Designed miniproteins, single chains, continued (5). Designs and how they scored, part 41

Each design is a single chain, and the fold is of that chain. pLDDT is the mean over its residues in the fold that is shown.

## One batch from the design tools (miniprotein)

Design m17486
Fold by ESMFold2-Fast:
Structure m17486 (fold): chain A 93 residues (1-93)
Amino acid sequence: SQSESNWKALAAELAKSDKVQSAPVVTFGQTQSKVEITLKQGINANEVIAKLNLPLGYDAQAIGTNKILITAPTETPNDTFNALKEELTKALE
């Protein structure tokens, strides 16, 4: 689906960051989808999250020291999806 393609494209874009250890894992849900980002050693998840300005209804949580879980509506509008992608990419610079 277009929604699944958008989430996979986001994961591929985030994988290009020098701060990301491995390709982010996307879990597609009927209502909400999740992206798990594993950061390289020495990069603090809480510091990355503190840089995020996420849209209303989107969430970012630290799982341990080096993992970030992003939770978002599966059916995200393209404009909101692009804003989410920009925020995550910028936070991982």
Scores: mean pLDDT 80

Design m17487
Fold by ESMFold2-Fast:
Structure m17487 (fold): chain A 119 residues (1-119)
Amino acid sequence: MKTAHVAVAAGSPESIGAFQLAVDAARKYGGARLVIYTGTPEEMAQGAIAELRRAVEEADEVHFTLVVDETGMGEENAKYLVETLIRAAEELGAESIDVKKLEIGGRKYTVVEVRVRRP
């Protein structure tokens, strides 16, 4: 059985904390990491979804973490990115989707953890 661990960080150019959280998540799971920190919310969502889809195609079990800097992106943009990723994960047959909110140093982050297992 092949397992993929992927971490993605999304936000504005000020989203250094999101990158640090994504790096920590990737190290915890021993996974690959991709950083998407600029562009439109639509571009960041499509980038994150493409990485999730690629992992599902390449592995039997996927552990995917998205870290969103809500303070950097704004609440509406962060919500769009999170909700768009959740819909894509559900379409891919995710076993679990866990969403948690963190506040570190006065900055708000949303962390989405997705697990997908192929039959």
Scores: mean pLDDT 77

Design m17488
Fold by ESMFold2-Fast:
Structure m17488 (fold): chain A 60 residues (1-60)
Amino acid sequence: KPSEKTLEAEILIALGRMAKWLGMDELAKELFEEAKKLAEEAGDEETAKEAEENLKEIEE
């Protein structure tokens, strides 16, 4: 059963991907960083890893 923090983290990852596609890299980084933090607080290692992978793609 996903927690509210897990759902919020997933939404932030989706928004971060959209921001990245729009060329808003700084906003995308902030969204992925917040998603990682929320996923870690929720104990959701899978979602936290997804956020981290997206951050690394932007960082190159």
Scores: mean pLDDT 80

Design m17489
Fold by ESMFold2-Fast:
Structure m17489 (fold): chain A 91 residues (1-91)
Amino acid sequence: SKAERIREEIEKASEILNELGRQGRLFEAFEEAYPHLKRVAEILGIEIPKSKVPSAATVLLSIAVEVTFLKRERGEIGKVLTPEELIELRS
């Protein structure tokens, strides 16, 4: 399912960010996590702003902005969302 794919990609990105982040390798962490987070945005239909330096941070910001906007429209501000809830908000 889409929720399973989102969960898998988030878990892969989180593993990379945690492992390399603990080592102080933040630029490498964002570079390695980027394709996984980009796939999450693609599954959710979230547009990533075009940038000369595309990064995991840009994708995360795009997802956060879109999710915050959708949560505001649905009166769900302040809730932690699961992959299943993220798909529901985009549908």
Scores: mean pLDDT 66

Design m17490
Fold by ESMFold2-Fast:
Structure m17490 (fold): chain A 93 residues (1-93)
Amino acid sequence: MVDELIELLSSPDPETRREAALRLGEIGDPRAVDPLIAALSDPDPEVRRAAALALLRIGDPRAVAPIREHLTPEEYLEVSTEAGMELIKRAVE
């Protein structure tokens, strides 16, 4: 599953790449960290946002500097807030 999702990050369809990034974040496998860091440079802004959210969900410190370099302060705040809300949701379920 994780390997298949990593391959989907290279799909020609941006919606497929976005969904793959979000699912990798939900799984939380650190094998996805380097592919997701590469996805922060994706031409589609929704894919970049999904990759940043996924990296914050995984919580690997390798992602901190790349996220700060690729996102504006406003984008970083939005993605950080969304990741925090998802963490709270998982804790109560």
Scores: mean pLDDT 76

Design m17491
Fold by ESMFold2-Fast:
Structure m17491 (fold): chain A 82 residues (1-82)
Amino acid sequence: SAERQRLLEEAARLAKEAGIEFTPEHSGAALLAMALGDEESLRRIHELLERMQRKVREGDREGAVEAARELVRELERTRRRL
């Protein structure tokens, strides 16, 4: 959906701002995982995106980087479940 694509685009943008590379493979796997993942995984991913965005707004770059790393780990975990 358009909403899921926006979330992935936002994650990629925030990851770049935090100095973390978000690859096309990660983006594709995340989109598929979000389409096929369960409600718990989707809530976790959304929560991490919100946390990352909040940390960026607060100027907490270290917190943003940590949230972005946790998001990447969660996306990889969800991908492996597929």
Scores: mean pLDDT 66

Design m17492
Fold by ESMFold2-Fast:
Structure m17492 (fold): chain A 50 residues (1-50)
Amino acid sequence: MKYYTVKKDDTLEGIAYREYGFPGRWELIEKENNIKKLEEGMKLKIPPSV
């Protein structure tokens, strides 16, 4: 499992686009990390997509 450290002004959609090439995959990141709000400095688990 890889991790991503959230930067200022990051969005879940932007991180999903960077990691998966599709912003709609943001729900995978949200569910895996059980987050309500994205915060700078937070380490997110980036689950693999099949």
Scores: mean pLDDT 77

Design m17493
Fold by ESMFold2-Fast:
Structure m17493 (fold): chain A 56 residues (1-56)
Amino acid sequence: SEELEKLLELRKKALQILYELGVEVTDEILEEAVEILKKHNGDLEKAREELKKKFG
């Protein structure tokens, strides 16, 4: 489904940000990163800043 494809893209982006920040990726952290990306409408820069503040 289109919704599944969008979720997979968000998960991919979230994983990339977490790896770049050196954050240990768990299912809980990944889901939280996806929610942050959703909150920022997929804005990678805003999501990165919030993730860095929270985990970095």
Scores: mean pLDDT 83

Design m17494
Fold by ESMFold2-Fast:
Structure m17494 (fold): chain A 98 residues (1-98)
Amino acid sequence: LAERLERLQARAEELRREHRDLPEEEIEELLAARALAERLRLSPEERAVLEENWARAEEAEREAARKRYEELLKKALEVAKKFGDEETAEIIEKALEE
């Protein structure tokens, strides 16, 4: 995996040097296509490691989304309390206890 990532990085630098006149967006698309092609050439062992890492990434994304939602609720609660909206504050507090 590390060797493949290092080759991808070296290729990215080479593509930017060779195709200086290409838009950055097109260079990114070429890099994405190359990364996908390299993933398809992985051995079963390497593929299993990547699938495990991907599952962890998805879990981290879900956890980040949950934390962001909780932060938004806490801010809304502070606003409700400042305006003396007791009904809204109670609803938000119950949601945070969930």
Scores: mean pLDDT 58

Design m17495
Fold by ESMFold2-Fast:
Structure m17495 (fold): chain A 58 residues (1-58)
Amino acid sequence: MKEAKELIKKFKELVESKAAEKEVYLEILEGLEKYLEKNGLLTPEIKKELEEIRKELE
């Protein structure tokens, strides 16, 4: 639980602080989602936060 929230926080900071192509952030987001799912950390709350970040990037 704490690990998933920390990874999402770091990713949000990366998106906010660095100008890069949206495709790079989307690839990182997809990888993060797959990692969280594989480790049983992809809760409905975490999935919702990832989806909100995706909408912000698109």
Scores: mean pLDDT 74

Design m17496
Fold by ESMFold2-Fast:
Structure m17496 (fold): chain A 106 residues (1-106)
Amino acid sequence: SSAERWAQAMEFAKEMGVSVLFVLADPSLLDDPEVMDKIIEAQKYVLEGDYEKAVKIFEELTKKYPDNAWLWYRLSETYRLLGKEEKAEEYFEKAKALDPSLVRSW
């Protein structure tokens, strides 16, 4: 079930010491285990300060899921951390157009 899949993703994120909030933003991401693994890997790179590797993963995910507002927000945030404010603004506006309820830094 999706609930069992969600519980497994939460336990994995907990073991990896990764924030679980981003995993909960879109339940459809839990239908593809490769997507979850990539999100966790990208977040690990963000926590380690390897923003270039995190950007590459989020760019791949936004190409596969172009209508997922959360992935555009994470890409925007990662570009901001990388110091590329113009790209960060571009992708934030993309995310906001898809879901106006989303805000930066969540």
Scores: mean pLDDT 72

Design m17497
Fold by ESMFold2-Fast:
Structure m17497 (fold): chain A 60 residues (1-60)
Amino acid sequence: MEKALEEAERRGQEASEKVKQIKELREQGYSQKEIAEKLGVPVSTVSAILKSLDLLEAAD
């Protein structure tokens, strides 16, 4: 049971790092498709993350 929590936390950290890398690459001028290919994630995931970040910035 504790091992499952440690695995979930580790995967959560990996997801957070991916979000930061996506943001950095976008600010450098890379396209969604290029970011997806560079990081090995689906284009839909990159698009969803960028849209979520834009909505968060618009909120404040």
Scores: mean pLDDT 70

Design m17498
Fold by ESMFold2-Fast:
Structure m17498 (fold): chain A 115 residues (1-115)
Amino acid sequence: MEEARKLIKELEKLLDSDDPANVDKIREIGQKLLAIVDKLTPEEAAEVLREALKVFEKGLTSKNPLVQRVAAGMAIQLVRKLQELGALTPEEAQERIRKYRQKFVEADEALDAAA
């Protein structure tokens, strides 16, 4: 729990910076959070994942498509884990994933248009 909370705080700072240089670090923290929740109780895991998801959802409002894309990709992973834990219904998980996939596609299109 303490390590997960520390990672979430670091993640919030990285997303607040809105710096595309941080996308690999943002992804790394997301993956570390997913690894940590496998060692927690389902209740603690759901709490951590919900808190992390709120932070990644802030990244979806990024004006930088690289940051928006990594935030959307990680949000999808977190929602899938919440569904696996029974913390979200399949319908709730699918609706959230649809919204995050739309943001991911929008970011990819923005990157292609800038190339």
Scores: mean pLDDT 83

Design m17499
Fold by ESMFold2-Fast:
Structure m17499 (fold): chain A 60 residues (1-60)
Amino acid sequence: ASPEQAKKLQELSKEVLEALEKNDYESAIKKLKEMLEIAKEAKNEELVDSLEEKIKELEK
């Protein structure tokens, strides 16, 4: 991934944690989906799989 993509992923990761602390699962899922788009663009299949599993976990 590019440095810009890595920075964006780190910022979104922080926002996901903040949303989870507030029990705002809708916002957390939205941010995780944004991270998923970046991971797919970067062709990071390991990260894509991890993010998809996390999204499914939160949607339960």
Scores: mean pLDDT 81

Design m17500
Fold by ESMFold2-Fast:
Structure m17500 (fold): chain A 103 residues (1-103)
Amino acid sequence: SLTQSPAELTAEVGETVTINTTASSNVNGQISWYKQKPGEERELLIYNTSTLASGVSSRFTGSGSGTNFTLTITNLQEEDYATYYAQSNGTSPPVWGQGTILK
């Protein structure tokens, strides 16, 4: 399983925010981060812990190892207010975190 923390996060434009996920077992770095905004397609931000997806802003960074992983968003913009999901793709089936609402 994946557990995300916090469930909700409030931040202002220009701030840095951090979202964490903990896996119940080692996922061998196979953690991806997704952004979901109402009315938009779900967007891949980060894969394999820290690899930035094509076309994604460098304000998004991923880090972590073992069972603990972090998404960091620097210089928060209005378009960043969304729900963020961690996914473990090292398991079968893939496992989703419950989401973190950034508002």
Scores: mean pLDDT 84

Design m17501
Fold by ESMFold2-Fast:
Structure m17501 (fold): chain A 70 residues (1-70)
Amino acid sequence: MTIEEAVELLIETAERDLEKGKQGDVNAAKRAATYYRAAAILAEQGGDVETSERYRKLAEEAEKLAKDLE
């Protein structure tokens, strides 16, 4: 598995969990934040700083959603 493939898999999973979070699933929102954060780290290690920054923002949004649902 390449870094690009790993990032794609994490993002697909994060998107599904974020959608569940928007439906009120706090644990799904927390998982989405974790997966976006992991994808951001992998993107940065792969040299894609711009993509890493985008995924960090998505992780922050998911973290905020989880807090707002509590």
Scores: mean pLDDT 82

Design m17502
Fold by ESMFold2-Fast:
Structure m17502 (fold): chain A 99 residues (1-99)
Amino acid sequence: SARARLEAGIRALLEREGLLSDERVAELLALLDEALANLSTLSPNNQTLARLYAAGDWDALYELLKKAILENAKKSGTPKEVVEKKLEELEEILATIKA
């Protein structure tokens, strides 16, 4: 699955950079699970995620995940403060992947 491929790549990247820790992996996987669940409601085609991951286009991936979170927040009535916190956490995690 696209998720399993993303998880493997993130773990490999964190390990290569000396940033691998159980806490970072767990936090990243939890946020990715939520973001991917949200993305699947906007785009059932996992090929886009696999393509962006293969290209290493973390900025485009972040923008898609952000859009999915915002659209699902609109549908579910999620409070603005909760959405902003999730986006900040996702941005920090993706910045860690890039570093």
Scores: mean pLDDT 63

Design m17503
Fold by ESMFold2-Fast:
Structure m17503 (fold): chain A 96 residues (1-96)
Amino acid sequence: SVEELVEKANIPPEKREEAIELARRIHDQLVAAGVPEEVSKRIAVAAANAYILDGPETALRAARAVLNHFVNEGKITPEQAERALAAVEALLAEEA
């Protein structure tokens, strides 16, 4: 679950609920954008953890790295990756 992956990332306890909630919102947006659930979960956790620790630029870089990995594995298309990254960018802009 997103909760378990956030817990494993050594985020300060006072920031865990914020990271979990952000990861859930990113996950929901990615699934709505047509990204498979397992891929969406990994992107959401990576982006949320990076956002909490280092902010939006690091979060977008983390999301892009995970998206590129799944494109290279043939799990998503480049078009799905572009749509997913745009969704993450839009959501993180609302958090700022």
Scores: mean pLDDT 80

Design m17504
Fold by ESMFold2-Fast:
Structure m17504 (fold): chain A 64 residues (1-64)
Amino acid sequence: SLEEKIASAVDEAIRAREAGDEENYQKALDELAKLMSEALGQPVTREEAESAVRTVEAHRKAQA
């Protein structure tokens, strides 16, 4: 599903950041922005996608 693809892209972005892989991090953000644009029916920027990843990271860190 689209929701599963979005979750996967978020997980890929987090893994790339933890690995220090800037290239794959940026690729994951581009993919996430595209998927979010499809889900919302409106353009989503890379900056908005990055904000979403940071929100997920903060929630996971707070619950860990």
Scores: mean pLDDT 83

Design m17505
Fold by ESMFold2-Fast:
Structure m17505 (fold): chain A 98 residues (1-98)
Amino acid sequence: GEAFAKRIIEQLKKYLEELKKLLEKAKEAAKKGDLEEIKKILNEAEIILGVAALLLAMLKYMLKKGEVSEEDVKEAEKIVEEMEKIVKEIKEILKKVE
């Protein structure tokens, strides 16, 4: 369980870094008024967040089975919360350019 939780957390950290890059691309697209590019970036960001939410749900299920620690789940929740904030920022960028 512990080695599996660590792999999921490492994958979530990679997804967070991908979302940070997408946020920077969205900011650049906004400077150019490129609405279609921002929409594409938002769609990609929402897909990544959706996969991350499924991974978090799996860790929470494993916690109920005693296969992972509460600490592992809390770390994963914190990463997903940061990802949600980034997706919200991309949505606000889109709204300001529209």
Scores: mean pLDDT 90

Design m17506
Fold by ESMFold2-Fast:
Structure m17506 (fold): chain A 113 residues (1-113)
Amino acid sequence: MARELAEEGRKLGGAEGAAKAAEAAALAALAAADAGPAGAAAGAAGAAAGAGAEAAARLLEGGEAAEHAALAAEAAAGAARRAGEAAGERGREAAREAEEAARAAEEAAEEAR
């Protein structure tokens, strides 16, 4: 699902594409936070977040709202990857970071729509 949203973001471009990328990254970050520092689910969320970040990097057009959404998507994708890879105490910190990044990306996506 997050990967599908990232693919759609690439096709749309501009502010709408950036919003889709941010939504995809937020979903991946939230999934990584929920799964915690263990399991294939967290790893899959990280991979999906990577796709979102790639899409976001290509969508830095359409003005300030689109740029903000793309940067938020990239931050959320990074947090999701870290949460998927981390374990123990660092895993809990990474999950919290991913949750915060997911909220920021969701807000940015709403502003870009």
Scores: mean pLDDT 64

Design m17507
Fold by ESMFold2-Fast:
Structure m17507 (fold): chain A 74 residues (1-74)
Amino acid sequence: SMEEFFKEADAAAYEIGVAVDLVVAKRTGSVSPEALAELERLLDEIQKAVDEGNVEEAKRFYERARKLLDEAEA
């Protein structure tokens, strides 16, 4: 169904977004090693949520990753 497709697309977008942010952070050195480790952990949790089709859980971990990045760049 279209609803299932959009859920899968939304979950995949959260995963891709954090993966890109992590690559950028590693290349720029803009965040601490501790923050990088937490971002990698959050990406793993998003990937698990995506595999389970749980968009709401993927979104929660994505929001945590975004908050961590915002705090690290402040």
Scores: mean pLDDT 78

Design m17508
Fold by ESMFold2-Fast:
Structure m17508 (fold): chain A 90 residues (1-90)
Amino acid sequence: NEKKIKEYEKRIKENPDDAEAWLNLGDEYLKLKEYEKAIEYYEKAIELAPDSIVAARAYAYLAKAYYELNEYEKGDEYLKKARELYEKLE
């Protein structure tokens, strides 16, 4: 969704530390099948908020992106990280 991408890009321009905006931008690129960009944005969300629900969601979507790229080992690794972080967060 072009409109949502512009909205999240604006949020990031105004606040580069908005981890949720980086996560949501990754989600929009994942929908567009631009997996490399989605991965980059998810990695940024994790960097900004490493022990958070945002990071847990980013790990889950990183797993999905790597599965779509047929990188199953990386997908499994990130899915495990997502599960462990969700467990830690209750």
Scores: mean pLDDT 88

Design m17509
Fold by ESMFold2-Fast:
Structure m17509 (fold): chain A 93 residues (1-93)
Amino acid sequence: LAEFDADPLWDYFKGLAYLSQGKYDEAIKYFEKALAKAPPGSPEEARAYTLIGEAYYKQGKLDEASKYYRKALEIDPTNERAKKLLEEVEKAK
């Protein structure tokens, strides 16, 4: 592992940039890279799952979005963002 290349924040911010441009498939790829670098059970892992869910939700893939929000809540049940987004997805179905 190169120390600087192991930083998930770089992949996270690239994912956010693609998400803001409507490039949801690219956003998901970078969030998955951030997820791969996140420690198991960490807040970073929960955040990566939430962002992958947000990208799927913006694509209209409601079942995929719901699945990833549930994964985020499995890691951090107190994640208010994932809870709110899961409610939005279930209302959109």
Scores: mean pLDDT 78

Design m17510
Fold by ESMFold2-Fast:
Structure m17510 (fold): chain A 95 residues (1-95)
Amino acid sequence: SEITDEIIKLLEEVSDLYLEMMKRLEAEGKTRALSLFNLGLNDVLDALEKGEDYSTIKEKIDSLVELVTQYDPSLAEEAKKLGELLKKIAELRKK
């Protein structure tokens, strides 16, 4: 379906952006930030898979964006974009 295809495309964009951000954190030697980012993203993805309510998922996404921005301000735009992609997936899944 069109909705399923849109979700798949958004998940591919999330995956690509995630790999870019992880590569940059690794190159900068920010091991703690990398670990926290990975844990936070996994929490969001788990919430999406389990079909948690939108408000809970949004809170987890906002926390992830804040965490990345706080630990690496150079990734603020990528973190913001990741958050918007994840929110779009959450909105499509609640339908």
Scores: mean pLDDT 86

Design m17511
Fold by ESMFold2-Fast:
Structure m17511 (fold): chain A 64 residues (1-64)
Amino acid sequence: SEAERAAHLARADELDAQANKYFKEGKYDESAKLYREAADHYERAGLPSYANRMRKKAEEAEKK
C-alpha cells in the first residue's frame, strides 16, 4: 500500500540519519548495521537507487 511504502521511507530516512551520526562518531559497526537496515527499508519503499547508496555507505563503514 501507499501508506506502507511511506512508512518504510520514513524509517529508512531515520536509519540513514542515525547511521550518519554513528559514522561521524567513529561507531563504524553500528553505522554499517543501520545503513543496511536503511537499505532494506528503501527497497520496500520502491527506491532501489537509495538502497544501493546505503549499501555503499555500509561497505565504507565496514572498511574502517
Scores: mean pLDDT 90

Design m17512
Fold by ESMFold2-Fast:
Structure m17512 (fold): chain A 69 residues (1-69)
Amino acid sequence: MNLKEALEMIDKALKGQLDEKEKEEVITFALLLLRSGKKPAELSEKEQRDVLEKAREIILKKLEEQKKG
């Protein structure tokens, strides 16, 4: 998944627009991006949201930094 696709999927997950499998895949990607050893099933709904929001901010910063090179 490229950074733009990941950003779109994270936004859909935060809006509750993904099915359970798609949501799990996006949360797994976010946890990997944050270098967390946790699995989606170990997170509460609040922790899942916090992970997605943190991953979103990291992706946005990376996309902005690519424009400055």
Scores: mean pLDDT 79

Design m17513
Fold by ESMFold2-Fast:
Structure m17513 (fold): chain A 68 residues (1-68)
Amino acid sequence: SAEEAAERIRERVVRYLREVQGLSEEDAEALADQIVELVRNGELSPEQREVLVREYGISEEDLREVEG
């Protein structure tokens, strides 16, 4: 479902931001919420989408599911 895909995207983004970028839990969660909202609104650029797939390890299938 779109909800399950959004949860997977959010979890992966939070993990990357905390483990790779060294952000606090609060900052990582806030930024992850912003990213999920961009995905839901179809506002991701192709370049941003590529970064999420390559750097964050998010699947193209999960991005498509959330975009609708």
Scores: mean pLDDT 85

Design m17514
Fold by ESMFold2-Fast:
Structure m17514 (fold): chain A 55 residues (1-55)
Amino acid sequence: SAAEEARRAAVEAALAKGEEAAARTIGHDVQRLMEEGRFEEAAEAGRRGAADAAA
């Protein structure tokens, strides 16, 4: 899903920067939103996390 892809991208980008705590937080938040059925918000959170980590 788009949310799962965005979650992986965000976690990988944060880990590439050595931001392990940020990667954990992003992964947890996106997973929680997906479990709540809030897939659009989950995808947005993941995309934002990936963009912030890549900057």
Scores: mean pLDDT 77

Design m17515
Fold by ESMFold2-Fast:
Structure m17515 (fold): chain A 58 residues (1-58)
Amino acid sequence: MKEELKKELEELIKKGPESVQIAARMILDRLDRGELTVEQAKKNIEALKKAIENVKKL
């Protein structure tokens, strides 16, 4: 689970949008520090993915 979340975060960073990159980095850092649970990180990742889709597709 954690490894999959890290991969998703890496993809968000590599997508190029700076705002998403910053947010993904923050999530990764907090996950690494144990401040975020896997569930919290997953929710944040889902929100970022939805934001990207809503801007371009909905």
Scores: mean pLDDT 73

Design m17516
Fold by ESMFold2-Fast:
Structure m17516 (fold): chain A 68 residues (1-68)
Amino acid sequence: IKPPKVTVTPLDDETVEVTFPEDATLILPDGSKKTGTVTLTVEEAIESLLEYKGKKFKISDVAEIVYK
């Protein structure tokens, strides 16, 4: 299965915006699930997983950092 396209946009030194496909689900370190564009701390983003087509990916392994 091909990795999903994930972008991480730094908002400040502590927070990032994570954008991923609508058919993917973000799993936070506390086990909560989110869809759509999500604002996280850098630490939460590093520890989060993305569930896509039955597979789990570390955000740090698949994310492209986009500064804007």
Scores: mean pLDDT 78

Design m17517
Fold by ESMFold2-Fast:
Structure m17517 (fold): chain A 62 residues (1-62)
Amino acid sequence: DERRAALEELVRATEEGNVARQVGAALRLLALGVAPEDVLALLRAADAGDVAGVRELAEAVL
């Protein structure tokens, strides 16, 4: 599942604090048809360094 792979990438980017990688993963999620509002929620959690929050939100969009 390409969406699962993109979500796992976002989780890793959040763990690393890598903003460019977080943005890249978010753009991939948008391209895969994830709703913009869900991608924004994921990016907000990632920007906050909230790995657990990213994982929880990822389950909701799978």
Scores: mean pLDDT 85

Design m17518
Fold by ESMFold2-Fast:
Structure m17518 (fold): chain A 67 residues (1-67)
Amino acid sequence: MKKKNLEIVKAAVEKVIKEGAAALAEEEVEAAREAAENLSDEELEKALKDLEEALKKAVEEEVEKKK
């Protein structure tokens, strides 16, 4: 179950990165939040670090494309 919750959170993050936050339906946001609440502190910390790294990469790619 914890692995499935982590996958839900990661899928939501990838969608935000590729399509933007507005692309997430309220239902998807609620599902990701519920999945995050069911993660252990260690899994949540790792998911947050993966999220920060993915966001930083997306920002870098966007900046490079504008040059």
Scores: mean pLDDT 67

Design m17519
Fold by ESMFold2-Fast:
Structure m17519 (fold): chain A 61 residues (1-61)
Amino acid sequence: DTEKKVKELVKQAIKLAEYMGLPEAVEKIKELEKEALAKKASPDEVAKEIGKIIDEALKKS
């Protein structure tokens, strides 16, 4: 189930971003989930976008 895998990836990414103290990344990941589910994006596409969000947030630290 693609939707279930996407939701699990988002859940794990939010926990990681919260643990790292990246509140802006948490907000962006939540927005990404809504758009990814609406567009039926693949888990691989979602994982790549999560990686970009976290990387950008870390560069601003």
Scores: mean pLDDT 81

Design m17520
Fold by ESMFold2-Fast:
Structure m17520 (fold): chain A 61 residues (1-61)
Amino acid sequence: SAEQIAEIERISLEALHRVLEEGVPEEEALAWMRERLEKAGVPEDLKEEALRLFREAVARL
């Protein structure tokens, strides 16, 4: 749904901010992101895709 997509984007941007601006380790940010996506009721397939894309985004830094 549009609401789920917006929530995934919000959580992803917050996780990225934690890594880039707050110096949080990637694995810790990923664990936080996974927990937040689960609490938001995001389906497993979309959750795993979001986490994979996050790892790719961080790797480009």
Scores: mean pLDDT 82

Design m17521
Fold by ESMFold2-Fast:
Structure m17521 (fold): chain A 75 residues (1-75)
Amino acid sequence: SLADLQAELAKLVKERVEIEKKIDELFDGYNAALKAGDWDKADELRKEMETLLEEYLSINKRIEEVAAQIAAAKA
């Protein structure tokens, strides 16, 4: 139903915001590790950010798909 699609969109947007916050935290940690010369920690944090960026791209694709379904259902 349209209501179910709208609920799914709201859930996906909330999940995206949580991923954005996590990426920001990891990016701050990455910069701190680089400044400290801790390359092992910097590499670890970079890899974790790469994983979250893949999740971010996946959620954005799902948001686009659900938004298109909502637009079609309203037409």
Scores: mean pLDDT 89

